# Ledger of designs, part 63: designed miniproteins, single chains, continued (3)

Each design is a single chain, and the fold is of that chain. pLDDT is the mean over its residues in the fold that is shown.

## One batch from the design tools (miniprotein)

Design m10170
Fold by ESMFold2-Fast:
Structure m10170 (fold): chain A 80 residues (1-80)
Amino acid sequence: DLIDVLDKGLNGEDISDKTDEITDAVTEKLEKMPEEAKKAIKDLFLKNPALTLDEYLELMKLILSEDFTVEKIKEFEKKI
């Protein structure tokens, strides 16, 4: 499960061998998202071009979650 891989990364484990799988899964999910969600994610990256590794992994985990909502993106932005 890619969510479990991201949790391991957040705990300081090496997940570099899973980077391509994570990137592919995130890209696929972004393409299927509503326009409001795509815009919220694009705006977050534009406002925060220098995310830490932990912030980046948390964002990827949020994007890949089955219960993803635009409100969760807004809550994440308030933490960074």
Scores: mean pLDDT 78

Design m10171
Fold by ESMFold2-Fast:
Structure m10171 (fold): chain A 61 residues (1-61)
Amino acid sequence: SFDDKVAQIRAMARQLPPDDQAAVDQIVALARSLYATGDPQQQAIADSILDGTIEWMRSLL
């Protein structure tokens, strides 16, 4: 789910440098704002942003 992906990103972010944690916080805030619109297209974009963020974070760890 969207919330499960956010929780995963938050857990992974704890292992990153502060600058990268701040970047992740901004990305999650953007994804949450898109998801909160209730528009299926915006929600799909938000989910895609979280998937890309997880892949990026895995590449750093």
Scores: mean pLDDT 84

Design m10172
Fold by ESMFold2-Fast:
Structure m10172 (fold): chain A 65 residues (1-65)
Amino acid sequence: MVALEAGRAIEAIGIAFEKGFSVLSYKGNEVTIKAKVETEEDRKKLEEMKKELEKLGLKATFVEE
């Protein structure tokens, strides 16, 4: 069901963009996000994003720069 998967992907991109992160790739229900965590604030945003993506039924993988 490509349409439903695409909808989740678009929402995930929006969430990542709002938190200041970039989406690198999608694979099934997995999202790979480029995250550079240098401050406690960055870490908090990362945790918030993880929770939001998990609510969408997505698995988030984070790649450090």
Scores: mean pLDDT 71

Design m10173
Fold by ESMFold2-Fast:
Structure m10173 (fold): chain A 62 residues (1-62)
Amino acid sequence: MEIRTVTVPVELAEKLRELIGAPPEEAAARFEELTGIRLPPGAAIVGVVEGPETADVHVAVP
């Protein structure tokens, strides 16, 4: 298992926090809808760290 960081606009941070603990398929679909970034199968969102202009999303990849 590998943890990757994806940087997104800070405006998306609150919506992306709602995906923490969501089923992988649901989280991946919603993440792609909000960011345009496609996650690998089985990837899970495990954390969101908000900064002043961007947020760092931590993604667990199987």
Scores: mean pLDDT 81

Design m10174
Fold by ESMFold2-Fast:
Structure m10174 (fold): chain A 99 residues (1-99)
Amino acid sequence: MSINDPEFQEEVELALLRMWYGLAKRYPDGESLVKAAELYFREGNYEEALKLAEKAVEIGSLEEQAKAYELAAEVYRKLGNEEKAKEYEEKAKELKEKV
């Protein structure tokens, strides 16, 4: 099977999503939550991606919070909420200036 095979890529993404989601549930830290949210976003599960990004904002480092806000902005943009997307992009920029 080629690494560029769409079926193989979907299986790898699903396995990574399950791995990071399991890690975020058992050992919640900002990095695991951000990575799990990114994988849900790639799968098109915007609701779960947003929930995990919000948790990363609550418990993550300043760098992880900035990444979580950037991801939340992308989720809101995909959902058609441009006002929320801009709000979260600005929050991410403010945190990046502190790091």
Scores: mean pLDDT 74

Design m10175
Fold by ESMFold2-Fast:
Structure m10175 (fold): chain A 116 residues (1-116)
Amino acid sequence: MKKISLEEFVAMPVEEQAEVLIRFLEGEDVLDISELVKRIIKRAYELTAEILGYPSAIEAVRAYARGGQVMPPPVMFVEAALELQREGLEITDEDLEELSLLAQDPSLAELLRRAL
């Protein structure tokens, strides 16, 4: 199955981005991104659901999409990355740049470098 590239994903309308992210969170290998970035994004949505009181990560995606965006707040990516780093995962500058592009927030890489 052909994976959706990062460039294709960020060019999609919010509704289509939400559908891709829901399939990703359901366990489909639909995004052509690094395994570490996949883990950070999944954990960021799980934290968003837990902290903001959504029933699931998928429901958090749907709620954000209704507001015209799909990505969690930057603080959720920072906390997810810190948790994974504490588990012994090495986060590279390439992973941070890919994550920033996927999140559509160019400030995210700098926030993560400062926190890590």
Scores: mean pLDDT 83

Design m10176
Fold by ESMFold2-Fast:
Structure m10176 (fold): chain A 90 residues (1-90)
Amino acid sequence: MVEEVRELAERGLEEMREALKRSAREGAGKGIELLGDVQAATDMSSDREAARAVLEETARKVLELADEIEKQDPEAGRRLKAVADFVLAR
């Protein structure tokens, strides 16, 4: 269900923000994990159009955090941005 995808995205974003407080590298790792989890949940969703909208919004929020990560760890930030861009590109 779309609500399950949204809850997964919201929880993952909170986990990413907490990881980012510890280190840019941990924040980037959680961001990549989050995008993978939401993508998998979107692919399994009965309402793929609505789930895709959640995935795209999640990727955009991850990109905002990726800018902060890139300032602290350019390699981790660039890797996270590449994953998010891949998710948004179709």
Scores: mean pLDDT 84

Design m10177
Fold by ESMFold2-Fast:
Structure m10177 (fold): chain A 92 residues (1-92)
Amino acid sequence: SLEEKAIERLVEEARRILKKYGVDDETIDAFVEGLRKLFEEALKEKDPRSRLLKLAQGIVDLAEKYGLPDDVIGELLRAAARIFREYEKEKK
């Protein structure tokens, strides 16, 4: 459930950021579902650094797919990095 808690924190933070920037609810829902899958895929990587890099790259690719501007991408990456580092510390 540490993984589930981290995913839920990331989804909640992403929804907050996207809503703050006026992204529509349909796009937010699609984005956070993609984000859940990216987190699960990142967890398959062997070490914390590789997991974080895979998650970060996936977030950039997903955000570009939905036409999100660079400032939104930057906030999403900072939130994801913070949550993922906290998860890695709790996992140990």
Scores: mean pLDDT 84

Design m10178
Fold by ESMFold2-Fast:
Structure m10178 (fold): chain A 77 residues (1-77)
Amino acid sequence: SEALELARQAIEAYLAGDEERALELERRAAEAARAEIHTREEYEALMLELLQLLADQLEAAGRLEEAALAREVIAKA
């Protein structure tokens, strides 16, 4: 998914302190997501993948409590 790849890059840029690049990538990720989402099922699948991606990036950044909360949300979906 182009949306997920761009979202991953946006999260990485944000955690690295590159706010301008993060905002550019976030905008591009949103555009890609609008092109990819045509049904509720596709929306739910993309949201779960995005939450998993966020949890993985938070864990890699050492933000373990926030990563655990994101994984809890995924487990309840």
Scores: mean pLDDT 79

Design m10179
Fold by ESMFold2-Fast:
Structure m10179 (fold): chain A 109 residues (1-109)
Amino acid sequence: SVEEQVKYYLELLKSENPSDRGYAAIKLGELAPEIKDQEALFEALLPLTKDEDLVVRLGAILGLYQLAKSTKNPEIQERAKKAIEEAIKASKVKNFAEIMEEALKEVDK
């Protein structure tokens, strides 16, 4: 069922509905320790850090943060951290905690 959930959320990342894309990014982050191809997860989340919708961008940042925390691959961890830093700089948000708080507020009920 975890593999089926991962497949479902990877497809949901491509949804025309921003709420679905944001939710999917957060759920994939939560599932990151169970995901075998963590490089594919990183590549799927990366473009969403530049999504047109703020909630989607915050969800992607949260997802990348969870990936960085759970991965045993130091290269993926470094790439995820750099992607988060670039997204923070581009969004003009003062710190990572502010991005995380806004992501939780908008997509977490």
Scores: mean pLDDT 80

Design m10180
Fold by ESMFold2-Fast:
Structure m10180 (fold): chain A 81 residues (1-81)
Amino acid sequence: SEEERLLELLVKVLEDWYKKTENPSRELRAIVGRMEATLQSLREGEISIETAKAVFDSVLSELKKKFPEAYKKIQEAIAAS
């Protein structure tokens, strides 16, 4: 779906940014892992798109507060999609 494609884009943007980060914090690693796990659960039909979006909204709120550079990259990707 269009919504699932957007979630996949957000994970890819965050992963690309994360790979360029030297010595990432445990908190950043946990956030990336949570988004990846959520997307995988959605792909396997274990959760609904509504549940996945709620988790992503929570994660994006956390990124905005603690990792504003990563959040900016995600916002730019959303605006371009």
Scores: mean pLDDT 81

Design m10181
Fold by ESMFold2-Fast:
Structure m10181 (fold): chain A 87 residues (1-87)
Amino acid sequence: MTEQDKRIAMAEKMAKEILKLGGDEELVKKGIEAVKKGKIKEAQEYLKKAVLVMVAKLLGVSVSTVEEWIKAGRTDELEARVLEALA
């Protein structure tokens, strides 16, 4: 297996979990396609957005609210809320 094959397999595994938790299907598909094309930076941006959508849905807030919490350095509080929502 090549390093690229391992990256694709890992990205597909992460994509399934993101989709299972209510992540954005279109953003996940774009992220996986970017990984397959070796566009890692582009893939990271799409998958980050998919995760933000997932977190926003889990917490019942907007994506903008999640982004503002991250900018405010409230990442520990955000992580705690996500873990509580998943419990």
Scores: mean pLDDT 77

Design m10182
Fold by ESMFold2-Fast:
Structure m10182 (fold): chain A 101 residues (1-101)
Amino acid sequence: DERERLRRLILELARLAGIEVAPSVLEADAERLAEALYDAVAAVAAKHAEELGLTAEQLSEEQERELAELIRRLAERLLAGEATVEEVDEELREFLERLKE
């Protein structure tokens, strides 16, 4: 079922990001879970940025927009069942490594 699938994706992404998910978020409806999925993808990106020593201040407005767009596309792909968490993790890492130069 859709909500169970989204919960599993959120928990897997949260584990990769090293964050905890509140139980109340996991009890939410599918729309709220989709929002939580976007947040979880963003958290994975933040973890990779931190590991690379990238701060928000080092990113241009254009780079911040590109990152936000990538997060949105990857979350939508996960929602559609068109990507795995591993593929999302790898794409975010590769994107941020390119920004680091």
Scores: mean pLDDT 83

Design m10183
Fold by ESMFold2-Fast:
Structure m10183 (fold): chain A 58 residues (1-58)
Amino acid sequence: SSLEQTEKITQRLLETARRNPEVVPHLIAHLRSLKTTASPEEQEVLDKTIEELEEILR
């Protein structure tokens, strides 16, 4: 399902961000772009992932 694919993508992005925090701003921009075509359920997953990415920058 699209939701399952979104969860897999966001998990990989979080793993990448934890290994290389310098890419976090680019990942946030990418996830915001994905939200424009995402379903409401996918948008919730993307929003939570953006929050976790913002915490990595703190």
Scores: mean pLDDT 82

Design m10184
Fold by ESMFold2-Fast:
Structure m10184 (fold): chain A 66 residues (1-66)
Amino acid sequence: MKLEEEIDKLVKSAEEYRKKADELRQQAIDNPEKREELSIQATGYGAEAARLEKEANDLREKLKKE
């Protein structure tokens, strides 16, 4: 149960980072002058989301071992 709660927290955090990445991508569309900079920032947030998802997946594998 505790491990499932930790997984849920990681998934929620990953979704928040994805939302931020999507917001930055939208800002890049709306601001052509800043497009490259904002796209790089969005990629960074996307990478962090992927990292958190991987961590959550590692915990799911651990949960299956119980």
Scores: mean pLDDT 81

Design m10185
Fold by ESMFold2-Fast:
Structure m10185 (fold): chain A 99 residues (1-99)
Amino acid sequence: NLSEQIERLRELLKEYNAYNVVAAAVLNLTVELLDEEQWKLLEEEIKRNAKGVSSSSTPEDIRNTLALFRESIARLTLSPEQRELLEEALAGLEKEINA
């Protein structure tokens, strides 16, 4: 179910390279760490933000997109353990993107 939704989002956003790559990575990273309601809220926020996304894919666009997703995740009601694991994983993703 979630894998199918991620694939559909990827296909829909394939022309927005930076957004699509970061969105897919964040959704894959969070799917096992978030409950169904938290994940649905994140998915809705990602889809909403996609409507305003530039077609450009500069490293700055990728970093700004990751910062937006980090902010959206921070608005979720998370346990301290979920927050710590997500912050660690997002920091790892940010480091990979900047490499």
Scores: mean pLDDT 67

Design m10186
Fold by ESMFold2-Fast:
Structure m10186 (fold): chain A 90 residues (1-90)
Amino acid sequence: SVEEVVRQLAESAVEYIKRDPEKAEEATYALLVAAGRLGASPEVIRDALRKLGEVDPEGTARGARKARHLLTPEQQAAADEVAEEMEKRL
């Protein structure tokens, strides 16, 4: 399912960011490009971004903001919600 693919991508992104936190923005952007193209639900996008945000809230927020233009309005709302949540931790 799309949900399972996005969850696996999020887990891979988490491990990537743990090894190199400077890659958080890039990894978040790549995840959202994939999730957007796969038509992931807003809930799946929120869950994935929250997992990345637990490792690096700043990079996750930046990546989500950059990828916004690649998402549907409903996906954008989900990404914006998590980006705002992460920005409040800064």
Scores: mean pLDDT 87

Design m10187
Fold by ESMFold2-Fast:
Structure m10187 (fold): chain A 57 residues (1-57)
Amino acid sequence: MDEELRRLAEKYGVSVEAVRGALELMKLLGRDRGLQYVEREFGPELAEELDRLYERM
């Protein structure tokens, strides 16, 4: 998990804390609403990657 979060952070130029926070928001708000938030704040590519990661959890 941590290695995947670091990979995404490096690839998209964001902090590991930002990626982790986005994933936690998906858990708190629900997948659909959380994805809408992530897409708005970080863009559709990172949102798609986090959606795939969420499915593995």
Scores: mean pLDDT 78

Design m10188
Fold by ESMFold2-Fast:
Structure m10188 (fold): chain A 58 residues (1-58)
Amino acid sequence: SKRDELLARFEEELKKAPPSEVQKIALRFAKEGMETLSDEEFEEFLRRLSELVQQRLA
């Protein structure tokens, strides 16, 4: 699905990024998700994105 593809790309970029770039990457992917996903898919995407960001910055 578009959501799963977007999440996979986000996880890959997040793993390669230094902590200082995480917020910028997250905002970019959140914007793309808002523009391309349905409301339900976007809510789930944001939930997973937030979890991944918290794990990366822990």
Scores: mean pLDDT 83

Design m10189
Fold by ESMFold2-Fast:
Structure m10189 (fold): chain A 74 residues (1-74)
Amino acid sequence: MVQQGAEAGATLEKGKETGDKRLEAEGLYGIGLVFREQGYDDIARRYFEAALALYEELGDAESAARVRELLASL
């Protein structure tokens, strides 16, 4: 958690601080991957849903599709 989650968390905080919704989405997606890897599927789902909402707002269909596939496999 500390090493991998810290990088994703820092990306999320930087996105919020700068208003960069893409960095926010990337940070949320990264945190979701960490929790999924650890078997915390319910927590991972929440982070993926938050990242999906931002990718859809950004019009990033490719990233949104990738997140939907991960949600379908949880």
Scores: mean pLDDT 79

Design m10190
Fold by ESMFold2-Fast:
Structure m10190 (fold): chain A 97 residues (1-97)
Amino acid sequence: NPDEIREKRYDLALEVAALKREGAPEERIRELLREMGFDEEEIELALGLETPGELLLLMTAKELGLSPDEMRELIKLQKENIDKAMEKLKKWVEEKK
């Protein structure tokens, strides 16, 4: 069920954002991200994110097979212009098909 998968990703993004807000130990946040299948470079990207939306975007990019460099560009672009970020994501998804 796509909606259940989306809800689960959103819940995980909320949990990571909450841990960061609470000042939880960085290692606890890293452990959760590793449990979700993130590599060390992807974990460093996630540690720089503050909102559930940004974390969900990173999770979605990982599921679509984007590289850490592509994820970094997407996050930077999203902060400047969400429409351009969506266009870039669509292009990368089409290229990886």
Scores: mean pLDDT 73

Design m10191
Fold by ESMFold2-Fast:
Structure m10191 (fold): chain A 103 residues (1-103)
Amino acid sequence: LSPEEKLLEERSELDEEVLSTLSEIEREIYLVLEARRKPVSASELRREVERRLGRRISTSTFNRSIQRLAERGIIKVERVGNKFYLSIDWEGIREMVEKRKAE
């Protein structure tokens, strides 16, 4: 496989392992962040997830989903000024997948 194809396959495997453990909202948060491949503000991320789900999400539900993903090492949360930015924690995901494979 070309390096590009290998990266796509590895990403797909990581996505399947991660997605199987996520709720509907957590899954959409993950997919949005993966598609953007850069840090996204919490407000932008919430609006994008709401658009994809076709429904409104309460601030408490959204924050709880972010907290769960961060606690599991799936996403990183950074504060820049008065805004929070979120991105995929690829190192945390790799560790989670390896641990789940019992090695």
Scores: mean pLDDT 73

Design m10192
Fold by ESMFold2-Fast:
Structure m10192 (fold): chain A 94 residues (1-94)
Amino acid sequence: MEELREKIRKELKELIEEYKKEGESEKEAFLNAAAELLTPPLLELIEQGKISEEEAEKYFNELIKKIEKLLEEGKIEEAEELVIEARLELLKKI
């Protein structure tokens, strides 16, 4: 479990840095990186018939809104952990 958490954290960090190099703000880079990490496992769950497209969209939108609020409050570490735990939970359901 720890190795998978560290892998996701590294992937998140690398994606944020890539988006920042493309001229995005720290908030925009974080949100785009989070979307890139969360979208593939949600699409896999839809393909497997485990969730509907509507359920996936609702989950994604609610999660992104929570992340955005944490970033606006300067709680960057909490936002990072939320993305990591969400991706882990989704991967466990696949």
Scores: mean pLDDT 85

Design m10193
Fold by ESMFold2-Fast:
Structure m10193 (fold): chain A 65 residues (1-65)
Amino acid sequence: SEELDEEIGLAFADMAIAIAKIMLKNGVSKEEVIEFLEKQRDRFESLGYEKAAERVKEAIEEIKK
């Protein structure tokens, strides 16, 4: 179902965001972390996981601040 697919997408988005935060804490550059998350966003968009893509997009904007 689309609901289940979106929930799975959100779980993967949350994992990607957690990895991004770990990368930042360990001294990986903001540029590299943003590039990583942008690739995840684009992947979710290509799969139609709109909620997952939006969640990653929000995390990117938070990191850019």
Scores: mean pLDDT 86

Design m10194
Fold by ESMFold2-Fast:
Structure m10194 (fold): chain A 90 residues (1-90)
Amino acid sequence: KVSPKAKEFFKKLLEETFKVLEMDEEEKKDFLLGLKDKYKAKGTSIDGISEHLASLPFEEVKDLVELLSSIVYPEEEVEKKIEEAKKLLD
């Protein structure tokens, strides 16, 4: 069973990434499709992708968390967000 906190962590991180990059609906769909293909998720919805990412070991998503956190947060907060993700994933 996927942790609700871990799912919400990824959902918020994705939503904030889309907001910071000012992505339109087509760009968001393309981004989510890329994540679906890379991580072998079943669908392209933000909820489905977030739930799938939250089901993976931290080692498999570390690079993604680092990338998205670097877009969304100041440099000094990035390590804190990586540590938060690690604690949410078993």
Scores: mean pLDDT 85

Design m10195
Fold by ESMFold2-Fast:
Order: C-alpha cells, then sequence, then structure tokens
Structure m10195 (fold): chain A 63 residues (1-63)
C-alpha cells in the first residue's frame, strides 16, 4: 500500500472517531506524521483522536 492510501485510511478513521471541529486538526497532524515517516507519532495521534484499536491495527499493517 502506498503512503497516499495509508494517509487516506488514517484521515477517514480520524474523521469518524473525533468531533468534527477536532477531527480536521487530527487528520492534518496524522497525515504529516505519515509523510515524515514518523509512524510512532502517527499511531499516537490516532489513539488521541479516539480511533478504534481495529482501525489502528489496519493502519499499522499498511505502514
Amino acid sequence: MNKEEVIRLAAEAVLRAAPLDEAKQYAIKVSNAILDGNYEEALKILEEAGVSPEDIERIREAL
């Protein structure tokens, strides 16, 4: 899976989990972390946004 597809999955997961006002900021932060190759930071952002463990595992496997 390419980085663009992983970013899309992470952003969609954040938009489902977080309140709309916060979700956009989390989506931007997680996208930037993935682009920078900072996968530990990306996973931390997903946890803070309230993304489900199942969605986090799917994203981790795609990284």
Scores: mean pLDDT 81

Design m10196
Fold by ESMFold2-Fast:
Structure m10196 (fold): chain A 99 residues (1-99)
Amino acid sequence: EVEVLIAELIVLHSLAPEIGDKAALEKVKSLSDKELLELAEKLLKEKGLEVTVEVTEDKVKITVKDTKTNETASIEFSIKEFEELLKKMKEELEKVLKE
């Protein structure tokens, strides 16, 4: 679920500038969880970025690697913080759909 949400955001942010917010949102809705993850990975790879998501019982850790510089950055969320972020992101997607 966490990984799928991150994939949805990557796809939406990558496609919206090219095809428009509404069309990008429709694309996200039309894809399965597996297809979203595969497309997000492809889009990130084209940008030279590699993203790893590690989920434990209490925490979500996201590691971003720049393949050009080999620099890595990591961010950690508690499950509660991630659920709050998920709620906010769903509200933003709903606003795009209404407009």
Scores: mean pLDDT 70

Design m10197
Fold by ESMFold2-Fast:
Structure m10197 (fold): chain A 65 residues (1-65)
Amino acid sequence: GEAAREKIRAVLEKLKKQYGMSEEDQEAVLERLENGDFAGAIEILSKYMSEVTARAAVHDLAKLL
């Protein structure tokens, strides 16, 4: 729902500032998470951070859904 989307976007905004993520990649991660494409979300985040860190971030973001 929109409330879950807002919470996820807030976390992604923090990751964007910390790791220098583009706005396009931030929105792509959100869309992949909403579609249950966790592997796809990890792939985008792994452009900016280690795969281990990306997997942990996706695990935490999935809990907000």
Scores: mean pLDDT 84

Design m10198
Fold by ESMFold2-Fast:
Structure m10198 (fold): chain A 91 residues (1-91)
Amino acid sequence: LPLAPEELEELRRYSEKARKNPEETRAQFERISEVVAEEGREVERRAAELEDEREALRLAAEVVREGLERAGVDPEIREGVLLLIDAAVRA
């Protein structure tokens, strides 16, 4: 994706500004880096929680399937319940 001449000129001006105030630019990048690292850990934690929830839903679906079979629930009703569980697990 080649940059337009206007974008390239803007990048050059930004580069000159960064070169003029290296300490300020470095301090900004350090702050951004810290925020990105903190947000990254939060995203990883939430992703792990979602994966645990998905696994819990899969286990719950299996337990419900076995329970319905043991209870002798009508096959038509059982199929309907399993379809709802499958939709929830795949969400």
Scores: mean pLDDT 65

Design m10199
Fold by ESMFold2-Fast:
Structure m10199 (fold): chain A 69 residues (1-69)
Amino acid sequence: SHMKRLARELLEKGKRAIEKGDIAEAGVYAEELYKMKAIDELKELLKFAKQQGDPITVSYLESKIDKLS
């Protein structure tokens, strides 16, 4: 679906932002995924943030995922 494709594009952009250390940009893509209720993509982004050692993005994503659960 168009929505699933958009969620995957936002996930990939979020991963790139995390790799660059751009916490503000990562937060923007995480917020868009949250508004879409894209819980699978939020969980994948959380796993990536944990692997990259980004505690700020991890904390933000855990809070957003909890609100959708």
Scores: mean pLDDT 88

Design m10200
Fold by ESMFold2-Fast:
Structure m10200 (fold): chain A 93 residues (1-93)
Amino acid sequence: LDEVMNRLVRPNPLLAAVLREAGETEDVLTLGEVLALLSLWAVKEGLVDPENPTIVDVSDSPLRDILGVDRVDWSDLERVAALILTAATEVPP
C-alpha cells in the first residue's frame, strides 16, 4: 500500500478540476497526495458523514461520475486507491 501511495499519477480532466478546487495546481501528484486533497475537499464541501467520518457521500458531487460510486469508505485505502486509478494515468518515476 505505501508503494502504491507514493506512485505518481496524472489525474484525468474531471478529477483535475476537483483537485484545483481543493487548491492544487500541479499536473502530476502522488496517489497519497490525491487522497489527502480529496479528503480535504470532501470536508470542505460537507460530504463527510458526521456519524462516521470515514464515509463520504459523493452521490451529489462530481466525484460520483469520476469514481463511479455513490459512497466511499475512506478507511478502505486499497479500494479508494483503485477507484482513483480509474480516473488517473500512472506516471513512471
Scores: mean pLDDT 78

Design m10201
Fold by ESMFold2-Fast:
Structure m10201 (fold): chain A 86 residues (1-86)
Amino acid sequence: DPLEEAAENARKASEAARKGDIDTAREYLDKVIKLLNEADLSPEELAQLLGLVIDARYALDQGDYETAAEVFEGLAERLERIKERK
C-alpha cells in the first residue's frame, strides 16, 4: 500500500530530522515522493501532499529541523487520513 508506506517513511523522516540526521531525513523524503507517484491520489490530494513535501524540504535546507520534523509528522497524519477514506 503506497499510502501506508509513504506515511511510515514520513514518520521515519520526522524521527531522523529530530535527531539532526539530515541525510537520512532527505532519503526518507525521497521515498515518500516516489510512493506518492505510485499512489492512487486525486489531483487535489496530490497537490496538498506535495505542498507539505516542499515545506519539509525547505525546512531541512534552512537547518530548521524542528519545523521539518513537525511538517513530516503532519504529512504522515494527512496520508493516514486519506487512506482511511478509501
Scores: mean pLDDT 86

Design m10202
Fold by ESMFold2-Fast:
Structure m10202 (fold): chain A 97 residues (1-97)
Amino acid sequence: MLEELKKEAKEAGKKLGEYFARQGIDFDVDEALKPHPLSEVYRDSDIALLALVVTAVALASKHGGDILELSREILPYVIEGAKEGMEEVKKRREAAA
């Protein structure tokens, strides 16, 4: 059950990452997670990161229990999926050029 949720989280993240890359939103997720000045809070990378967090919360809410704890457990998998999805779109663009 938790392993299935982790797989669903990674797949959802991958689809979201592919969508970001197709929209021209290209950012390093690890850089977006680093502390930065509050004046930069509304960057496209911040909104994209918030979308990943909301996706984790939405998936966790379907399974019941401690939604916040489940969200924390699956969020790394959503992030990993998003990185894979963005990279896959970049490789396809390079192959098409």
Scores: mean pLDDT 73

Design m10203
Fold by ESMFold2-Fast:
Structure m10203 (fold): chain A 75 residues (1-75)
Amino acid sequence: MKRERLMELMELIARIGLPIAVGLALVKRGKMSEEEAEEWVFEILRKAGLEFESLEEALRALERASEEIRRLIAE
């Protein structure tokens, strides 16, 4: 049970976090503006079935998932 929940949370973090990480890397490398990267990230998340109203909402979802993983590992 605990292992399956951990894997689900890791998959959720990957689906949200990977587009955000790639977008940030492209901005840092000067290949996208911050606005272009945010639009690109939201489009990928939407196509993956993850609908957020803002980047802050997506980041809060990552924070909540990370906190749950921390609690699962601590036991």
Scores: mean pLDDT 79

Design m10204
Fold by ESMFold2-Fast:
Structure m10204 (fold): chain A 86 residues (1-86)
Amino acid sequence: SLDEIKKIESELLVALTKAGYSVQSITSRVEGNNVVVEVTLLGIISPKIPEEVQNIVSNLGYPQAEVSSKIDENGNSIVTVRIPLV
């Protein structure tokens, strides 16, 4: 639901900010039975980002979430979080 998407988006934004990340943008969509959240982290590139974000979303109550990241042309990390809807 829209309410579930907004809840996940806000919880993730707060948790990433608390972890020390600078969030440039956050967008969310539904793909099938998953909520997909795409986050742009400003000015940080690290191979540890997927693991750290996976731990954050697991601690928020989404242990089945899948996390991946890529680097944009401006040197920001784009993190994709896929969360199964239950």
Scores: mean pLDDT 83

